# Ledger of designs, part 15: designed miniproteins, single chains, continued (4)

Each design is a single chain, and the fold is of that chain. pLDDT is the mean over its residues in the fold that is shown.

## One batch from the design tools (miniprotein)

Design m12493
Fold by ESMFold2-Fast:
Structure m12493 (fold): chain A 106 residues (1-106)
Amino acid sequence: SAIEKLEKLIKENPEKAAIYYLALSEVYTLLGDLEKADEAIRKAAEILGVPVELLRYPLLDEEIARLYAEGLYLAYKVTGDERIIDLVENVMPEIVKKYFFELLKK
């Protein structure tokens, strides 16, 4: 499953754990598990040493916006769920859209 793939990546690549937790939060959101989604985004914030609000509103910091875009891209890669593309297109700030769609072209 997508969750098992992301949990394995967290264990094998702890240096990238923040991106994997951002992806895991999005996967849980798509599944309707908002409690686990909140837990995952808070873990990403702890690893990055930032307030969780910067991850909820990634407009405020370019580096956080880029990491958030990478997390969304990874969630899309492991799920294939087009709702992630729709979310980025219609809801995300322009800075997150820019980085996300740059990743999609690779």
Scores: mean pLDDT 83

Design m12494
Fold by ESMFold2-Fast:
Structure m12494 (fold): chain A 100 residues (1-100)
Amino acid sequence: SELQKKADEYKKKADELAERIRELNPALGPVIDEFKARVDKIVEEKRDGSAYDVIEEVQKLGDEAIARARELGSDEVAELMREFKEATVKYVEYKLAADA
């Protein structure tokens, strides 16, 4: 599936960004781990027809992670966290579309 291929591409991008953030600021490792765990839980608990709500919840969690990155790190790390959030959002969008 082209949608599954896109999901896999964004997952890989998100994982690479997460690795870069961990290398620049190891204190953000737990923030990334919690974000990933909560995203996985939201996706598993998705309801039929609620893909939009799932995406909004993932975006909200991402904004919280970005705020934490700004508190604990530099503007550069916060920008990487923003890119990580956007890649994760795209991964979830394509995964939900592929699974539909």
Scores: mean pLDDT 84

Design m12495
Fold by ESMFold2-Fast:
Parts: structure tokens; sequence; C-alpha cells
Structure m12495 (fold): chain A 92 residues (1-92)
């Protein structure tokens, strides 16, 4: 469940970085890293794997719909953070 969202978020992040002009890459990477932190923080506030999964889905959807690759990278990071946190809460 969360693994599939993390993989989708990773692909969204890769697409966003690939779409970013080389001169803007530091900004896109900064956005991605800030997004990851925000995703983890909001998932901690939600306190459940289900809540974190919902946040990850929202992040992927926003990343896919963003026309700005820097904004897309930030939302993809958010989804990565939330999905990663959800994976930590899921049992195999």
Amino acid sequence: MARELREEAYEAAKEALDATPVEQLPRAIGGLLRGIGDGIQKSLEAGTAEGAIKLAKEGVEKARKSKDPIEAARYAGYALGAAGYAELLEEK
C-alpha cells in the first residue's frame, strides 16, 4: 500500500527534476527536501498510517497537476515523506 505510493511519489519527483532547467535545480532540490520534511511532520500530526497514506495521495496528485517543476518537486517530496512514514507504521 504505502510502498506503491512511495514509488509513485519517487517517479513524480524524478519527472519534476527532469523538467527543471539546470539553473533552477538547486531550488527544485531544496523544494523536494522541504516537502519531505513537511510530509513527515503532517503525517506525525495525523498519527495513523491511514492519515499518512491520505496525505501521500494528495501530494502525488498535486505534484502531477503542478505546471511549475519546482512546485511539483515540493509536492512530490511531501508525498515521499508521508508515504515513507506510512511504511514505517505498516506491518508486513
Scores: mean pLDDT 83

Design m12496
Fold by ESMFold2-Fast:
Formats: structure tokens, sequence, C-alpha cells
Structure m12496 (fold): chain A 60 residues (1-60)
């Protein structure tokens, strides 16, 4: 995954785009996106990711 999205762009995105950002973005982008979400929403989206992506995010 080579698509890095800056925090300012993430803040302007509709909530509907966040699952795609977490799935296709870099670990760094995923961490930024999760920091903008309420804890319940962040946990739900983490649960939909593949195990490798989720482990990388949790280890960072």
Amino acid sequence: MKHDVPLEVLESLPDAFYPLVLKEGTVETALRALSLLPPERAAALLGTLDPEKRAAIEAA
C-alpha cells in the first residue's frame, strides 16, 4: 500500500470513505483516520480489516 493521505484531507472526507481509507491506505494513514473517529466507530472499522493490517496498526 503506497497511498498516504494527510490529516487535513482525512478531516475533509465523508465518514463513508473511512472504511476504504483504512483498508487501502498506509498504516500511517490508518492511524490518522482512527484518531479522528469516536472509539466505538474506530473499533468497528478495525474489526473489518484483515488480520495483518489490523496487527500492523495495533503495533504502531
Scores: mean pLDDT 74

Design m12497
Fold by ESMFold2-Fast:
Structure m12497 (fold): chain A 104 residues (1-104)
Amino acid sequence: APEAARQARIAAWRALEEQVGAQFDAIKTRYDAGADRVLAEAERISPELAERVRALKTEVDGYLSQASAEALRHPEKLPQYLADAQAFADRTIAEARREVERAR
């Protein structure tokens, strides 16, 4: 029946949203823990350094949001989007840590 097909599509979409959301949330949780530690150290050094670290955090948050949206449009590319998002988050944390170390 058309209604059963519609309900099946809605259920499949919800399952995809939950799967994609959970995987990007896992990346965000790991990233936020690292970023918060770097930010706390930056705040002890200077307000300007803390502002730069917050800007990098905002950039990663925006990237993860965009990557999650793209993964929902192209679920076949989900592994690539997750790998790229993790790499971007890791590089951004490493950059923030280097900035903090240089400012000491």
Scores: mean pLDDT 85

Design m12498
Fold by ESMFold2-Fast:
Formats: sequence, structure tokens, C-alpha cells
Structure m12498 (fold): chain A 82 residues (1-82)
Amino acid sequence: MEEEERRKRLEAEINIALARMLISIARLLLQKGADKEEIEKLLEMAREQLRKAKEFADEELEKEIKELEEELRELEEELEER
């Protein structure tokens, strides 16, 4: 049981790390003037990773997810202004 709980938390951490990476790539592409559709696809993938992370997140990880969701929202707003 303890090992299973730790594995699920690790999966949440991995999903958060993947979301963070996707958000970083999307931000770089936005700065370089990449195609809006390409950036939107990365943001959708990041949102999905955060959604998966929420299933197994503790309070600490939930705070990190909220921060990443806010960054994701800011990028989506910036992309809409483009």
C-alpha cells in the first residue's frame, strides 16, 4: 500500500514535470513567432498532463498545479492577443 501510494505520487510529479516542459516549449515558440496552431496543441497537451496529475496530487503538488494552470492561462491569453 505505501509503495503504491508513492508510485501514484511519482506519476503525478512526472505529469507535472511534463506539463512544465510543454509550457516552457510553448513560451519559447510564442517568443519566436511560431504557428498559433502548434502552440495551441502544446498548451492542450500541458492542460491534459495537469488534469492527470490532479488525480494523485497531495496538497503540495496541488499548489504547484495551480501555479502551472495560471501560467498556462496567461500564455493562452497572450496567444489570443497575437
Scores: mean pLDDT 82

Design m12499
Fold by ESMFold2-Fast:
Structure m12499 (fold): chain A 68 residues (1-68)
Amino acid sequence: DAAALAAAEARGAAAMERVKKEVEELRKELEKKGIDVSKFDFSELAEIVAMMREGFPLEEAIERAKAA
């Protein structure tokens, strides 16, 4: 029980670190394209990253994240 919880927490922490890195990469990509990153909160950027991993282009991922 305790070992399973510790393992789940470790996996969750690792997953969160990956999401943070991918969000920072997305911020840099948007800045390169002249898009104001301050228009997006963390959860919107995380959703855009998730959609791009599924193969959606950046523009479509942005529209879908904002619609959610």
Scores: mean pLDDT 76

Design m12500
Fold by ESMFold2-Fast:
Structure m12500 (fold): chain A 73 residues (1-73)
Amino acid sequence: VDVEKIIEESVEESVKEGIIKEEDAEKVKEKSLEIYKLIEQGKYQEAAQLLNSLSPEEQTVVMQALANITKAE
């Protein structure tokens, strides 16, 4: 599974839908990948803390990216 590609496609779709701004796309991609890696390592507290540091719109995009990764596995 190409996790980085799934995150990229999920974030780009959210920008096209107007959920987040283009200027925030790179940040959300980086944070989505970091959160995914923390979850895979069992570091759930750190993953939750990082997710909660984001805006509600950014959190929605991250959760969608993670769901898309789960469906692909």
Scores: mean pLDDT 83

Design m12501
Fold by ESMFold2-Fast:
Structure m12501 (fold): chain A 78 residues (1-78)
Amino acid sequence: VDDIIASIEDPRVRRAAEEVARRAREAGLDDDTIESIVRHVARVARRHGPEAGLRAGEEAIRLSGLSPDEQHRWADER
């Protein structure tokens, strides 16, 4: 995860990814999940700006923090 964040050349995008990674770690997510979220944040932030990346990351963390039943319901709808 830290190596992925360090590989981001744009300082603004890197900062957004760092903030999302910090929040994901605080939420107790595993490294593979955090890596997936960070890659998603970097991709969104490069196309739509750092704020959009942060929002996408926060949504992904929220969904990952849901109970298995809640995650299953969300996944079934999307």
Scores: mean pLDDT 72

Design m12502
Fold by ESMFold2-Fast:
Structure m12502 (fold): chain A 83 residues (1-83)
Amino acid sequence: SSMEEMKRIEEIREKLPEEIKEKIKKVQEELIKNRDDVEKNEEIIKELKKYLEEKGLSEEEKKAIEYEIHKTGAKLLAEEAAA
């Protein structure tokens, strides 16, 4: 179920090093600021993926991070549209 997937993602996120958590937060903020610039967002995501590879994160950890990034962006756009 989606709830079980969410729980797994949350558990993975909580176990991430603080350095990685701070990086994710900064990336989320940068993506939000540039949400209308597709090319800039693609560059930001590419740099994040490279950073995660260099830190030796597992595929499951990288997928959890990607999910959080995409979910945050989608939620913020939906909240802005609903207001």
Scores: mean pLDDT 72

Design m12503
Fold by ESMFold2-Fast:
Structure m12503 (fold): chain A 86 residues (1-86)
Amino acid sequence: MDVEKALKLIKELKEMIENSGLDELTKEYLLSFLEEVEEHIKKNPETAKEILPLLEELKKALENNDNQKVLEILKKLKEIIEKSEK
């Protein structure tokens, strides 16, 4: 199920961020954002199909230290969440 895959990937992303060399404020922001994504998927499981590819891209961007791509992916995730909050 796409929901289960997305939630598992969010957990992996949280661990990657906590173990990263990022400053504490940036870590707090990213972890809070991932918690919002997790709650959104739980409330709107149909969006998991759209979110899952972006979470996979986010993991690759974090592995490659591609900060510009991380920001682009976060923007796309935020747009999906904001559109479906009703």
Scores: mean pLDDT 79

Design m12504
Fold by ESMFold2-Fast:
Structure m12504 (fold): chain A 87 residues (1-87)
Amino acid sequence: SAAELEAAREALRRAYREVLERFRENADEEQLEIIEEKLPEMEEELAYILEKASPATLRAWAQRLLDPSHPISPEVEAELLAIDEEY
């Protein structure tokens, strides 16, 4: 449903903001400069994933961002690869 899709998108946006905030809290000056230079491209890539990915893939990616040990299914990995090829 549209509500499930929007909830999944919001979960990914929230995970992205949380990871970025934690990075900024621990980063030195050089690391902050690098991320700020890359931020516009990263935000464009995030916007593209938010537009193209299924709710299941959006939720799985949100969980993986928060926990790098979170398993990604072959189906989710295939969808992410297809999205990357189209970008």
Scores: mean pLDDT 84

Design m12505
Fold by ESMFold2-Fast:
Order: sequence, then C-alpha cells, then structure tokens
Structure m12505 (fold): chain A 67 residues (1-67)
Amino acid sequence: MELERRRREVAREAAEKLREIGREISYELLKKAIEENTLSEKLLEMLYPELTEEQKKEIEELIKKKE
C-alpha cells in the first residue's frame, strides 16, 4: 500500500538526482575541454544531448568565444 508507493517515489527521485548529477558532470567536462582546447566532435556528440537547454546555450557561447 503506502510502502510500495514510497519505494516508487524514492526510486524515481533517485533516478532524477542521478540524471541531474550526470548532466552537471557532462557540463563541467565540456567546459573543461573547451578551456583546455581539447574539445572534439566525438566528445561534444556524446555529452551535449545530456545537457539542459540552458547549458547547451552556454556551451555554444563558450565555443564561439574560442573561435
């Protein structure tokens, strides 16, 4: 009854937090690669889809500034 619902909610929150942490790691890794001039098309293709729309715009702006 209540316990099964709590388990599902906790699992959902954990999955959401894990995705949020994954996005932050991807974002930081891309920023570091841009700063170090080690950004590759493969790295961008792998990590870019994980980002929020806001983070994607910020990454695009950082790339433009390096050009």
Scores: mean pLDDT 76

Design m12506
Fold by ESMFold2-Fast:
Order: sequence, then structure tokens, then C-alpha cells
Structure m12506 (fold): chain A 85 residues (1-85)
Amino acid sequence: MVDYVNNIRRSISDGDVRDSFIYNRSVTDVITSQTGRVPTPSERRQAMQDPNMRRQVQGRMRSWGMSQSDIDRGVRNADRSVQSW
């Protein structure tokens, strides 16, 4: 819990919060379109190991107006934030 709160505190720039929101929404939208249900956090992590799913998520993020550099940053930040205890 404490580490989760500290990670949220580090993302308190409006840009980082927006990038994180768009990433999480894009992952959820892609998986929901394929499975017909809202994914769990574990299912989101599993899906993002698939290059085809990752490509579809990046395409969705781009449709939300993100640049390629913002997409690359958002994906890397999300991959790193999965290392909470």
C-alpha cells in the first residue's frame, strides 16, 4: 500500500496521469473487444507480452492523440510500474 501511494505521487504531473490513463484505457478497450469482458490486472500484463496485442494498444493510444514518443514512454512506465511488491 505505501509503495503504491508513492508510485501514484510520482505520477502527479498532468501529463504522466493522462499518459497512464490513456494506456490503461487502451489496454482495457483492446482486451474487452477481443474477450467481451473487462480484464484483470494480471490479464492486462499477460496480454502486453504479446507483440500483436502491444501493437493494437499502441494504435489505440495513437487514436487518442498521443505521439510515438509519448506512447513509447507510457508503455515503458507501465511495464516498470508492474514491479510493485
Scores: mean pLDDT 67

Design m12507
Fold by ESMFold2-Fast:
Structure m12507 (fold): chain A 68 residues (1-68)
Amino acid sequence: MSSIQAYRDKIIKDLGLTPEQEKQLQDIIDYNKDNPTAAMIQLIGFEIDELLKRQKEEEKLKEKLEKE
């Protein structure tokens, strides 16, 4: 069962990633071919980084709307 590939596909779907970002995730998997744990950790790190960037942009928009 390809848990790493399934996780990659989930990130792509959930975050609406670009083809360039999809390739970055595939390159992580390919680079860590012999170490699936390292691949998974790097994919999780990518997802967290992307979510944090999106949260920061949403906070900026919210602050603009809430400022008196």
Scores: mean pLDDT 77

Design m12508
Fold by ESMFold2-Fast:
Structure m12508 (fold): chain A 87 residues (1-87)
Amino acid sequence: MLSREEIDVEAEITLLEMKGIIAEMTADRYYKKGDVDKAIESYEEAIKYYQEALRLAEQAGPRFDETIARLKEKIEEVKKKLEELKS
């Protein structure tokens, strides 16, 4: 059974990943509307949330290996979108 400390870290990682997903969805919406500057800003915000979630997951240990892999993939995907918009 998870301890309070383990639950708190898992909840924080989950919240940060959710914030990243919301920022990415917001960026995709701005991009579809042709608001490139707001899309860039929101993608950069998504990357920051995913990177913070990744940092916490890496520090929390092997239990989060699947979460770590997913977050790394999300960061690479958003970075690719951001590079395409800045080009």
Scores: mean pLDDT 84

Design m12509
Fold by ESMFold2-Fast:
Structure m12509 (fold): chain A 71 residues (1-71)
Amino acid sequence: TELPEEDQKEIFEALRRVQELAKEFVSTGDKSKLREAADLLLELADRFRDRDPEIAERAREMAQALYDFLK
């Protein structure tokens, strides 16, 4: 089932922001940027839990991997 256009844009914008934060981390070494990225992925997962459980699960897994890296 296709998500509404607005939901697709929300997912795209969140992933773009995550990519920007990851690039900042690579250039600066600032781990707080990865924490922000993980938090955004977790918010995305919570928001899409009922509308797209598969995307929500993948976002949660990515967030968890980032949190584990930051330990």
Scores: mean pLDDT 83

Design m12510
Fold by ESMFold2-Fast:
Structure m12510 (fold): chain A 98 residues (1-98)
Amino acid sequence: SVEEELRRLIEELEARLPEVPFAAQAGAAFLLALAKTELERGRLADAALLVARAARLIGDEETEERARRLAAEVRGVPELPSEKELIEAAGRVVVELA
């Protein structure tokens, strides 16, 4: 399922955080924490966008592409999300949780 794949991608990225450049660690950790929250809320599209942004921030192009495809699948569209959409997802989630 999309939920199971997103949970796996989050766990894989979190495991790699200590090995990524210091400048990316805090931002990626924050995005992955937001992704977990959205996953727990059943908001799979936003969770996928946050995972894609975290993967991009740490330079994991394969995981970014996989997460972008999951977001498109959840939305039922063939179009992959843009970088702007990845950034906007974090802002929306923070406002919704406030």
Scores: mean pLDDT 82

Design m12511
Fold by ESMFold2-Fast:
Structure m12511 (fold): chain A 79 residues (1-79)
Amino acid sequence: GVYASTYPKKDTWTAEEEEALQEIAKIEDEDLAVEALLQFCEQFQRNILDASQKYQELAQLSELEAAKLFRKCLEKEQP
């Protein structure tokens, strides 16, 4: 497979991508949200940094919460 951190960063967001991230933002369990974000990156071939920044905006996360979530996403993918 391809790591989400290696997917391309895209300038535009589709309605499907925004709807998918809004559904992920409803997930209260942090570990499930991380898994869903990684699956989102694979499905839409979008860089995890790009996806996590958009998720932060939609979920209204603090910078610390967003940084923690992003770190968990990277740790989940790295060996």
Scores: mean pLDDT 77

Design m12512
Fold by ESMFold2-Fast:
Structure m12512 (fold): chain A 61 residues (1-61)
Amino acid sequence: TIYSDSDIPLTKEEAEKLIKEGVKEVSILTPDDLPSVGPGSGDIETILKKNGVKVYYNKEL
C-alpha cells in the first residue's frame, strides 16, 4: 500500500486502521527522499514496524 502526504497525512489513527485491515507494507512518498514527512513520522513508523508492517520511503509497491 502506498501512502502519500499529499493525499492523507499518515497519523497514529490511520496507522492503527492500516494494521487492523491487515496491511503488510506501506510506502511513504516524500519529495526529498527523507525518512521524515513531519512531526511524529518516526513515532508512526515505530508503531507500524512493531505490528509487523514493513515501512518504505519513496518506493513503488
Scores: mean pLDDT 61

Design m12513
Fold by ESMFold2-Fast:
Structure m12513 (fold): chain A 63 residues (1-63)
Amino acid sequence: SLSEEELRALKEAGFVDAVVRALRANGGDLRAAAETLGLSPATLSRLIRQMIEAGLLDPAELE
């Protein structure tokens, strides 16, 4: 699992925004979004959960 410091670094690098854009571009398809980002679907799913739990990502942005 990622630490709060690692999640903050990902936010500063624009990664949270990149995840939101990839999901929106693929109609919420996690597998297609993961492929776009160069991640496995399992890795992306875990990161999304951790970003939501850390308050870095609002689930409503994934609609």
Scores: mean pLDDT 75

Design m12514
Fold by ESMFold2-Fast:
Structure m12514 (fold): chain A 100 residues (1-100)
Amino acid sequence: SVAREIGRDLARALKEEVDDEAAEEAGAIHLDFITELNEIAERYRKGEISPAEYRERLDALRQRLLARLDDFEAKYGTTRIANHLREQLDTAVAMLKRRL
């Protein structure tokens, strides 16, 4: 699984122990983040959504993924991966909002 390989790479980089299920969920969260972020950015680029709706969609994405990361950390004890993904999410959303 591509998701599992991504999760394994994150675990190695952050020196956190994960089983296959935790690795797959970590990678799935990362892939879902990139996919939804790209979809929101593409809709904005095509003029399908306003700057206000773009901000609202970025905020909604952030809230949904933060909740998923809370569940992920609670289930697997994966604090380092969860904190890394939280930081990446906050940084990406903040950078995109600054370009509006």
Scores: mean pLDDT 88

Design m12515
Fold by ESMFold2-Fast:
Structure m12515 (fold): chain A 66 residues (1-66)
Amino acid sequence: SDELLRRLGEKFGVSVSTLRRALRWLEEHRSEITPENIEKLIKELMERFGLSEETARALIEMVLSS
């Protein structure tokens, strides 16, 4: 939800618009979210959206818990 993204943005110091774009990208690559690919996805989130490793991990965890 938008409220959840706002809370994550406040916690990690990232704009909600950046988190929404990153989340959309992750959903488009949901089939690639495997234990073997997690480190690659973290790196891509950091490079594409300027996220910290911690923020990237939190987003992946959020998608997997959905």
Scores: mean pLDDT 81

Design m12516
Fold by ESMFold2-Fast:
Structure m12516 (fold): chain A 68 residues (1-68)
Amino acid sequence: SAGLAEAEARGQASAQKVNQIKDAVKNNTPIDDSVSAAFVEAVLTAYEANGADQDFLDRLRKLLEQKK
């Protein structure tokens, strides 16, 4: 169905954005403007809820503030 195909495409796009965020944190580079601040906030919240590494969370918070 069209709805399922759209959800799958959005899922793939979201996975790419998450990988872009991870790479930005790992390399200490700014997050690309193609990734919205709201998406970065959602990713940060999810990682906090799942007990991600504190250094990773700190770097991600700094990148998010820089993007705002």
Scores: mean pLDDT 76

Design m12517
Fold by ESMFold2-Fast:
Structure m12517 (fold): chain A 82 residues (1-82)
Amino acid sequence: SLREEAIKRLEELIKEIEEILENEDLSEEERKKLKKLIEELKLVKLGLELNPPPEESPEFRKLVEELIGGAEKEIEEIKKKI
């Protein structure tokens, strides 16, 4: 399901960010951004697990594209600096 795929993407992204945070080359600013992002992603995951919007709704698609896709882009940009 789209919900299960979104949860899987969030879990994989959180794990990736946790691994990046172990890198000694990260600046304090980058660490703060990543820590904030993990907390935001954990909240989104909890929302999807407890009270998900309908999978075929525009609201669900926007959440996946803007929140999850946006987070993936932010991580790609941070990776370019390390």
Scores: mean pLDDT 79

Design m12518
Fold by ESMFold2-Fast:
Structure m12518 (fold): chain A 78 residues (1-78)
Amino acid sequence: SEELKRKAAVEAMAAAILVVGADYARSQGRTDEAERLVAGAKEEIKRLKELSKQLRENGDTEFAEEVEKIAEEIEKRL
Protein backbone atom coordinates (compact mmCIF):
# COMPACT_ATOMS: atom_id res chain seq x y z
CA SER A 1 0.00 0.00 0.00
CA GLU A 2 2.66 2.55 1.07
CA GLU A 3 4.91 1.42 -1.80
CA LEU A 4 2.06 1.97 -4.30
CA LYS A 5 1.45 5.45 -2.82
CA ARG A 6 5.16 6.25 -3.18
CA LYS A 7 5.19 5.01 -6.80
CA ALA A 8 2.12 7.12 -7.60
CA ALA A 9 3.80 10.22 -6.12
CA VAL A 10 6.97 9.61 -8.18
CA GLU A 11 5.01 9.07 -11.45
CA ALA A 12 2.91 12.20 -10.78
CA MET A 13 6.08 14.28 -10.25
CA ALA A 14 7.66 12.81 -13.40
CA ALA A 15 4.56 13.64 -15.48
CA ALA A 16 4.44 17.20 -14.09
CA ILE A 17 8.14 17.78 -14.85
CA LEU A 18 7.67 16.52 -18.44
CA VAL A 19 4.68 18.86 -18.97
CA VAL A 20 6.69 21.85 -17.67
CA GLY A 21 9.58 20.79 -19.93
CA ALA A 22 7.24 20.55 -22.94
CA ASP A 23 5.84 24.05 -22.23
CA TYR A 24 9.40 25.41 -22.04
CA ALA A 25 10.48 23.62 -25.24
CA ARG A 26 7.49 25.13 -27.11
CA SER A 27 8.35 28.62 -25.80
CA GLN A 28 11.86 28.16 -27.30
CA GLY A 29 10.50 26.95 -30.67
CA ARG A 30 11.78 23.40 -30.08
CA THR A 31 8.72 21.57 -31.40
CA ASP A 32 10.41 18.14 -31.80
CA GLU A 33 11.59 18.20 -28.16
CA ALA A 34 8.15 19.34 -26.97
CA GLU A 35 6.49 16.42 -28.83
CA ARG A 36 8.95 13.94 -27.28
CA LEU A 37 8.28 15.33 -23.77
CA VAL A 38 4.49 15.19 -24.33
CA ALA A 39 4.83 11.52 -25.37
CA GLY A 40 6.80 10.87 -22.16
CA ALA A 41 4.14 12.63 -20.06
CA LYS A 42 1.40 10.48 -21.67
CA GLU A 43 3.31 7.29 -20.73
CA GLU A 44 3.70 8.51 -17.11
CA ILE A 45 -0.05 9.33 -16.98
CA LYS A 46 -0.82 5.79 -18.23
CA ARG A 47 1.32 4.33 -15.40
CA LEU A 48 -0.36 6.65 -12.90
CA LYS A 49 -3.81 5.40 -13.99
CA GLU A 50 -2.60 1.78 -13.62
CA LEU A 51 -1.32 2.59 -10.10
CA SER A 52 -4.69 4.16 -9.17
CA LYS A 53 -6.41 0.86 -10.10
CA GLN A 54 -3.95 -1.08 -7.89
CA LEU A 55 -4.56 1.38 -5.02
CA ARG A 56 -8.35 0.80 -5.31
CA GLU A 57 -7.79 -2.99 -5.30
CA ASN A 58 -5.75 -2.57 -2.08
CA GLY A 59 -8.58 -0.59 -0.41
CA ASP A 60 -6.81 2.80 -0.69
CA THR A 61 -9.89 4.27 -2.41
CA GLU A 62 -9.47 7.89 -1.23
CA PHE A 63 -5.81 8.01 -2.33
CA ALA A 64 -6.73 6.37 -5.65
CA GLU A 65 -9.33 9.12 -6.27
CA GLU A 66 -6.69 11.82 -5.65
CA VAL A 67 -4.27 10.06 -8.03
CA GLU A 68 -7.00 9.88 -10.72
CA LYS A 69 -7.72 13.61 -10.26
CA ILE A 70 -4.00 14.48 -10.57
CA ALA A 71 -3.71 12.35 -13.73
CA GLU A 72 -6.74 14.12 -15.28
CA GLU A 73 -5.37 17.59 -14.38
CA ILE A 74 -1.96 16.79 -15.92
CA GLU A 75 -3.61 15.27 -19.04
CA LYS A 76 -5.65 18.49 -19.55
CA ARG A 77 -2.36 20.44 -19.74
CA LEU A 78 -1.12 18.32 -22.70
Scores: mean pLDDT 87

Design m12519
Fold by ESMFold2-Fast:
Structure m12519 (fold): chain A 60 residues (1-60)
Amino acid sequence: EEKKKQLENEIKKLTEELQKVSRDYRAAVAAGDVEAARRHLDRGIELSKKLKELQKELNK
């Protein structure tokens, strides 16, 4: 199914984005930018939830 390949690509992209967000979070903490650090942490949590949702949707 066409959507299966699209979801697989989305999952791959989100996994890579999670790694970037983790790196950005640590950089913000090192810079003392508490607001940016909080924003990156929130994004990381959201990306993790989206990954699980996409996995479930892929197997719906």
Scores: mean pLDDT 81

Design m12520
Fold by ESMFold2-Fast:
Structure m12520 (fold): chain A 67 residues (1-67)
Amino acid sequence: SAADYLDAAGVLVALDRPELRERAREYLLKGLALLDPTNPRLVRGARNVAALARERGWEDLAELAEE
């Protein structure tokens, strides 16, 4: 589900390991593709991933997670 992919992406970003960046990007893209923009919880999940990626300096993933 979108929530599962966004959660997985968030965990991978939180680990802050460069070798996991592409996997985090893959899960984020899958979550965004399944995301219902009318669902506030899923939109918040995507925003949380964006905020965490920005905090880690993974600005490319942060920009990708912004709608």
Scores: mean pLDDT 76

Design m12521
Fold by ESMFold2-Fast:
Structure m12521 (fold): chain A 74 residues (1-74)
Amino acid sequence: MDPALLPSADLLLALALAEIDRTPPEELEQMRKGIERGVEQLLADLKAQGQLTPEREAELRAVLEEVLAHIEAR
C-alpha cells in the first residue's frame, strides 16, 4: 500500500503497539477506547471514499484485535 494514501495494516499495528508501550498503565483503558473509536472512524471514512472492501475491513478489524490483545497482556 502507498503510505501517502492509507497506512498498511502492519504499519498501523506497529504504531499502535509502540504507543501502547509508551502509555502509562492508568491510561490504557482510555487508549483502548480511543483506538476502538479510531478504527470505526477509519472504516466510516473508507466507506465514504468508496475504498472499503471486505478484505480491508477484515485487515483493520484484525489490527484492532491484535492491539486489544497487546493492551490486555500488559
Scores: mean pLDDT 73

Design m12522
Fold by ESMFold2-Fast:
Structure m12522 (fold): chain A 70 residues (1-70)
Amino acid sequence: MKVIVLAPTHAAANAAVNAASGSGFSLDAVEKYEPLIEELAKKTGVGITGTGEKGKKLAEELSKKYGLPV
């Protein structure tokens, strides 16, 4: 399963990707990356998660919007 990881900074996103073999996006750049997240969400077996309070909240919102497992 490919995992989309939302993190407060690009450095935190890169660390999460290295740990989870997924795709990481910073919260500050999420608007820029939302079309890519939507395209990834259309693929079967894609999940989403976030780090920190803001990342977890946004991951839950995108999970509900696109029907992704958290």
Scores: mean pLDDT 60

Design m12523
Fold by ESMFold2-Fast:
Structure m12523 (fold): chain A 91 residues (1-91)
Amino acid sequence: SAEEYLEKGVELFKEGKYEEAVEYFEKALNLDPEYVELYEKFAEFLESLGKKEDAETMREMAEKLREKPSVTTYTGIVLRFIGILLDLRLE
């Protein structure tokens, strides 16, 4: 499931395997990009890393997707998630 891929990515990131972690985060996103809870769990992970601003932005976008599912809302959260993943690859 998308949650299982996200959890595996978090484990790998904590082990210092950043490239593999990003691959699993990408697998989670690709499996179910409309799954609101995926973005909420990812925000919790970002907050645990001290990336509070990114976590807050992700939570706000997840809430908008939950309230008003649309192509625009969905596209916005996916692009933000990808941007954050690219930043994580630099760790």
Scores: mean pLDDT 77

Design m12524
Fold by ESMFold2-Fast:
Structure m12524 (fold): chain A 61 residues (1-61)
Amino acid sequence: SPSATILEALRARLGDDLVPDEVVRQFAAFFGIDLAAPAGSYPEALLASLARRLRRPAVPP
């Protein structure tokens, strides 16, 4: 959507596989990434890299 933020784009890509919001915020703060910025503010390769790094690890039930 035209109002999609970086955080919303990550949630759309990973769903339940996205690490907890606290971890996402800490990661973004460390790397100077504005999660409230429009998703189109970053190149697709960077968003793909973020999605990979913020994917929840597989854990046993």
Scores: mean pLDDT 75

Design m12525
Fold by ESMFold2-Fast:
Structure m12525 (fold): chain A 78 residues (1-78)
Amino acid sequence: MDEEIRRLAKEGEEAALAGDAARAAEAFRQTAVLLEKSGRHEEAKRLRELADRLAAETDPLARIALAAQGHRVVEEAL
């Protein structure tokens, strides 16, 4: 479980760096589902909110910053 959560968070950050906001948002939404199933409800909520912001963000630098924040939330939760 934790390895899969880490992999998805890394994929989200890599997708944001590649300019694919939709893929980045989807990766963080999937990560949030796994965190919620693991009882990490606050971190799951933070990632869902972050994924929604990431999908709506048009500034590439802001997207990269949001994705990096999402990855950090995951590392802190594990």
Scores: mean pLDDT 82

Design m12526
Fold by ESMFold2-Fast:
Structure m12526 (fold): chain A 72 residues (1-72)
Amino acid sequence: SEKEEVIEETLEVLYQIARLQDLAAGLPAEEAEARARKETAAVRPVLETMSLEELRALLEQGRAQLARLEAA
């Protein structure tokens, strides 16, 4: 469904944000990836309760944050 597709893309964006933030904080790559994966898994049930409109807004904000982190 469209909602599940937006959830999957939102989770991927949130994973990349968490990973990059942990790397910037000085964590080793393996630890940053493991923590980001765990945090992303924990947030899935919350995203499933959100409306498609709320998910799209979160995805747009997440993409903007990710672009800013990658440019730093």
Scores: mean pLDDT 88

Design m12527
Fold by ESMFold2-Fast:
Formats: sequence, structure tokens, C-alpha cells
Structure m12527 (fold): chain A 65 residues (1-65)
Amino acid sequence: MSQAEIAERLAKVPGTSPRQAAALATVITARLEGKTSLPEEVVATAEAAPPAGIEAAEEILREQA
């Protein structure tokens, strides 16, 4: 699944903003690529997502790992 496809799926989660969906998609993609460092702004934006958005992101990461 591409980063754009992950962002689109997450943007459909109720309460998750497009900016938060994009940040979560970036975090998931980095985790799948084995990267441990991301810009603090991206991480903070992803962490500010509602619990449902974070849960959906963790599910996608689990499916793709």
C-alpha cells in the first residue's frame, strides 16, 4: 500500500483531519521502511489525531508489517 493510499484510508476515519491523516501515513511508511527518526512536527501532528485515527493507523501498520 502506498503512502497516498494510507493517507486516503485514514482521512476517512471520523474526526481525523487530512493533515493528521497525511502525518500518520508518513509515520506508518517510515516504520515499514525501518526508519526511526521523523521531523518532530510530523510526529506531533500524527499524535494529535483522535484515538480512532491512531487505532486505524496501528491496524494498517500491523496489516503491512
Scores: mean pLDDT 80

Design m12528
Fold by ESMFold2-Fast:
Structure m12528 (fold): chain A 82 residues (1-82)
Amino acid sequence: MTAAEEANRRWREEGEDPVAVFERELPRHQEIVKEIADERKKLREELANTDDPEKKQEISDKYNELFAEEMARREAEEAARL
């Protein structure tokens, strides 16, 4: 969930100011994106040190999945500002 989605949820369910909620939640969501980027870096290093072709494929697939999630989260944060 993006900061804007959480802000809209709290506005609808709890009557909180969506702008105030968004600003409060944004740093936490940015930290999640950073954690995904750090995990991708770790997987890339594991891929470089793995000789098993099956294991390389598994790591590559997980890396691509995390890349897609990171890009989706970054795009959602940019698009959902307000």
Scores: mean pLDDT 72

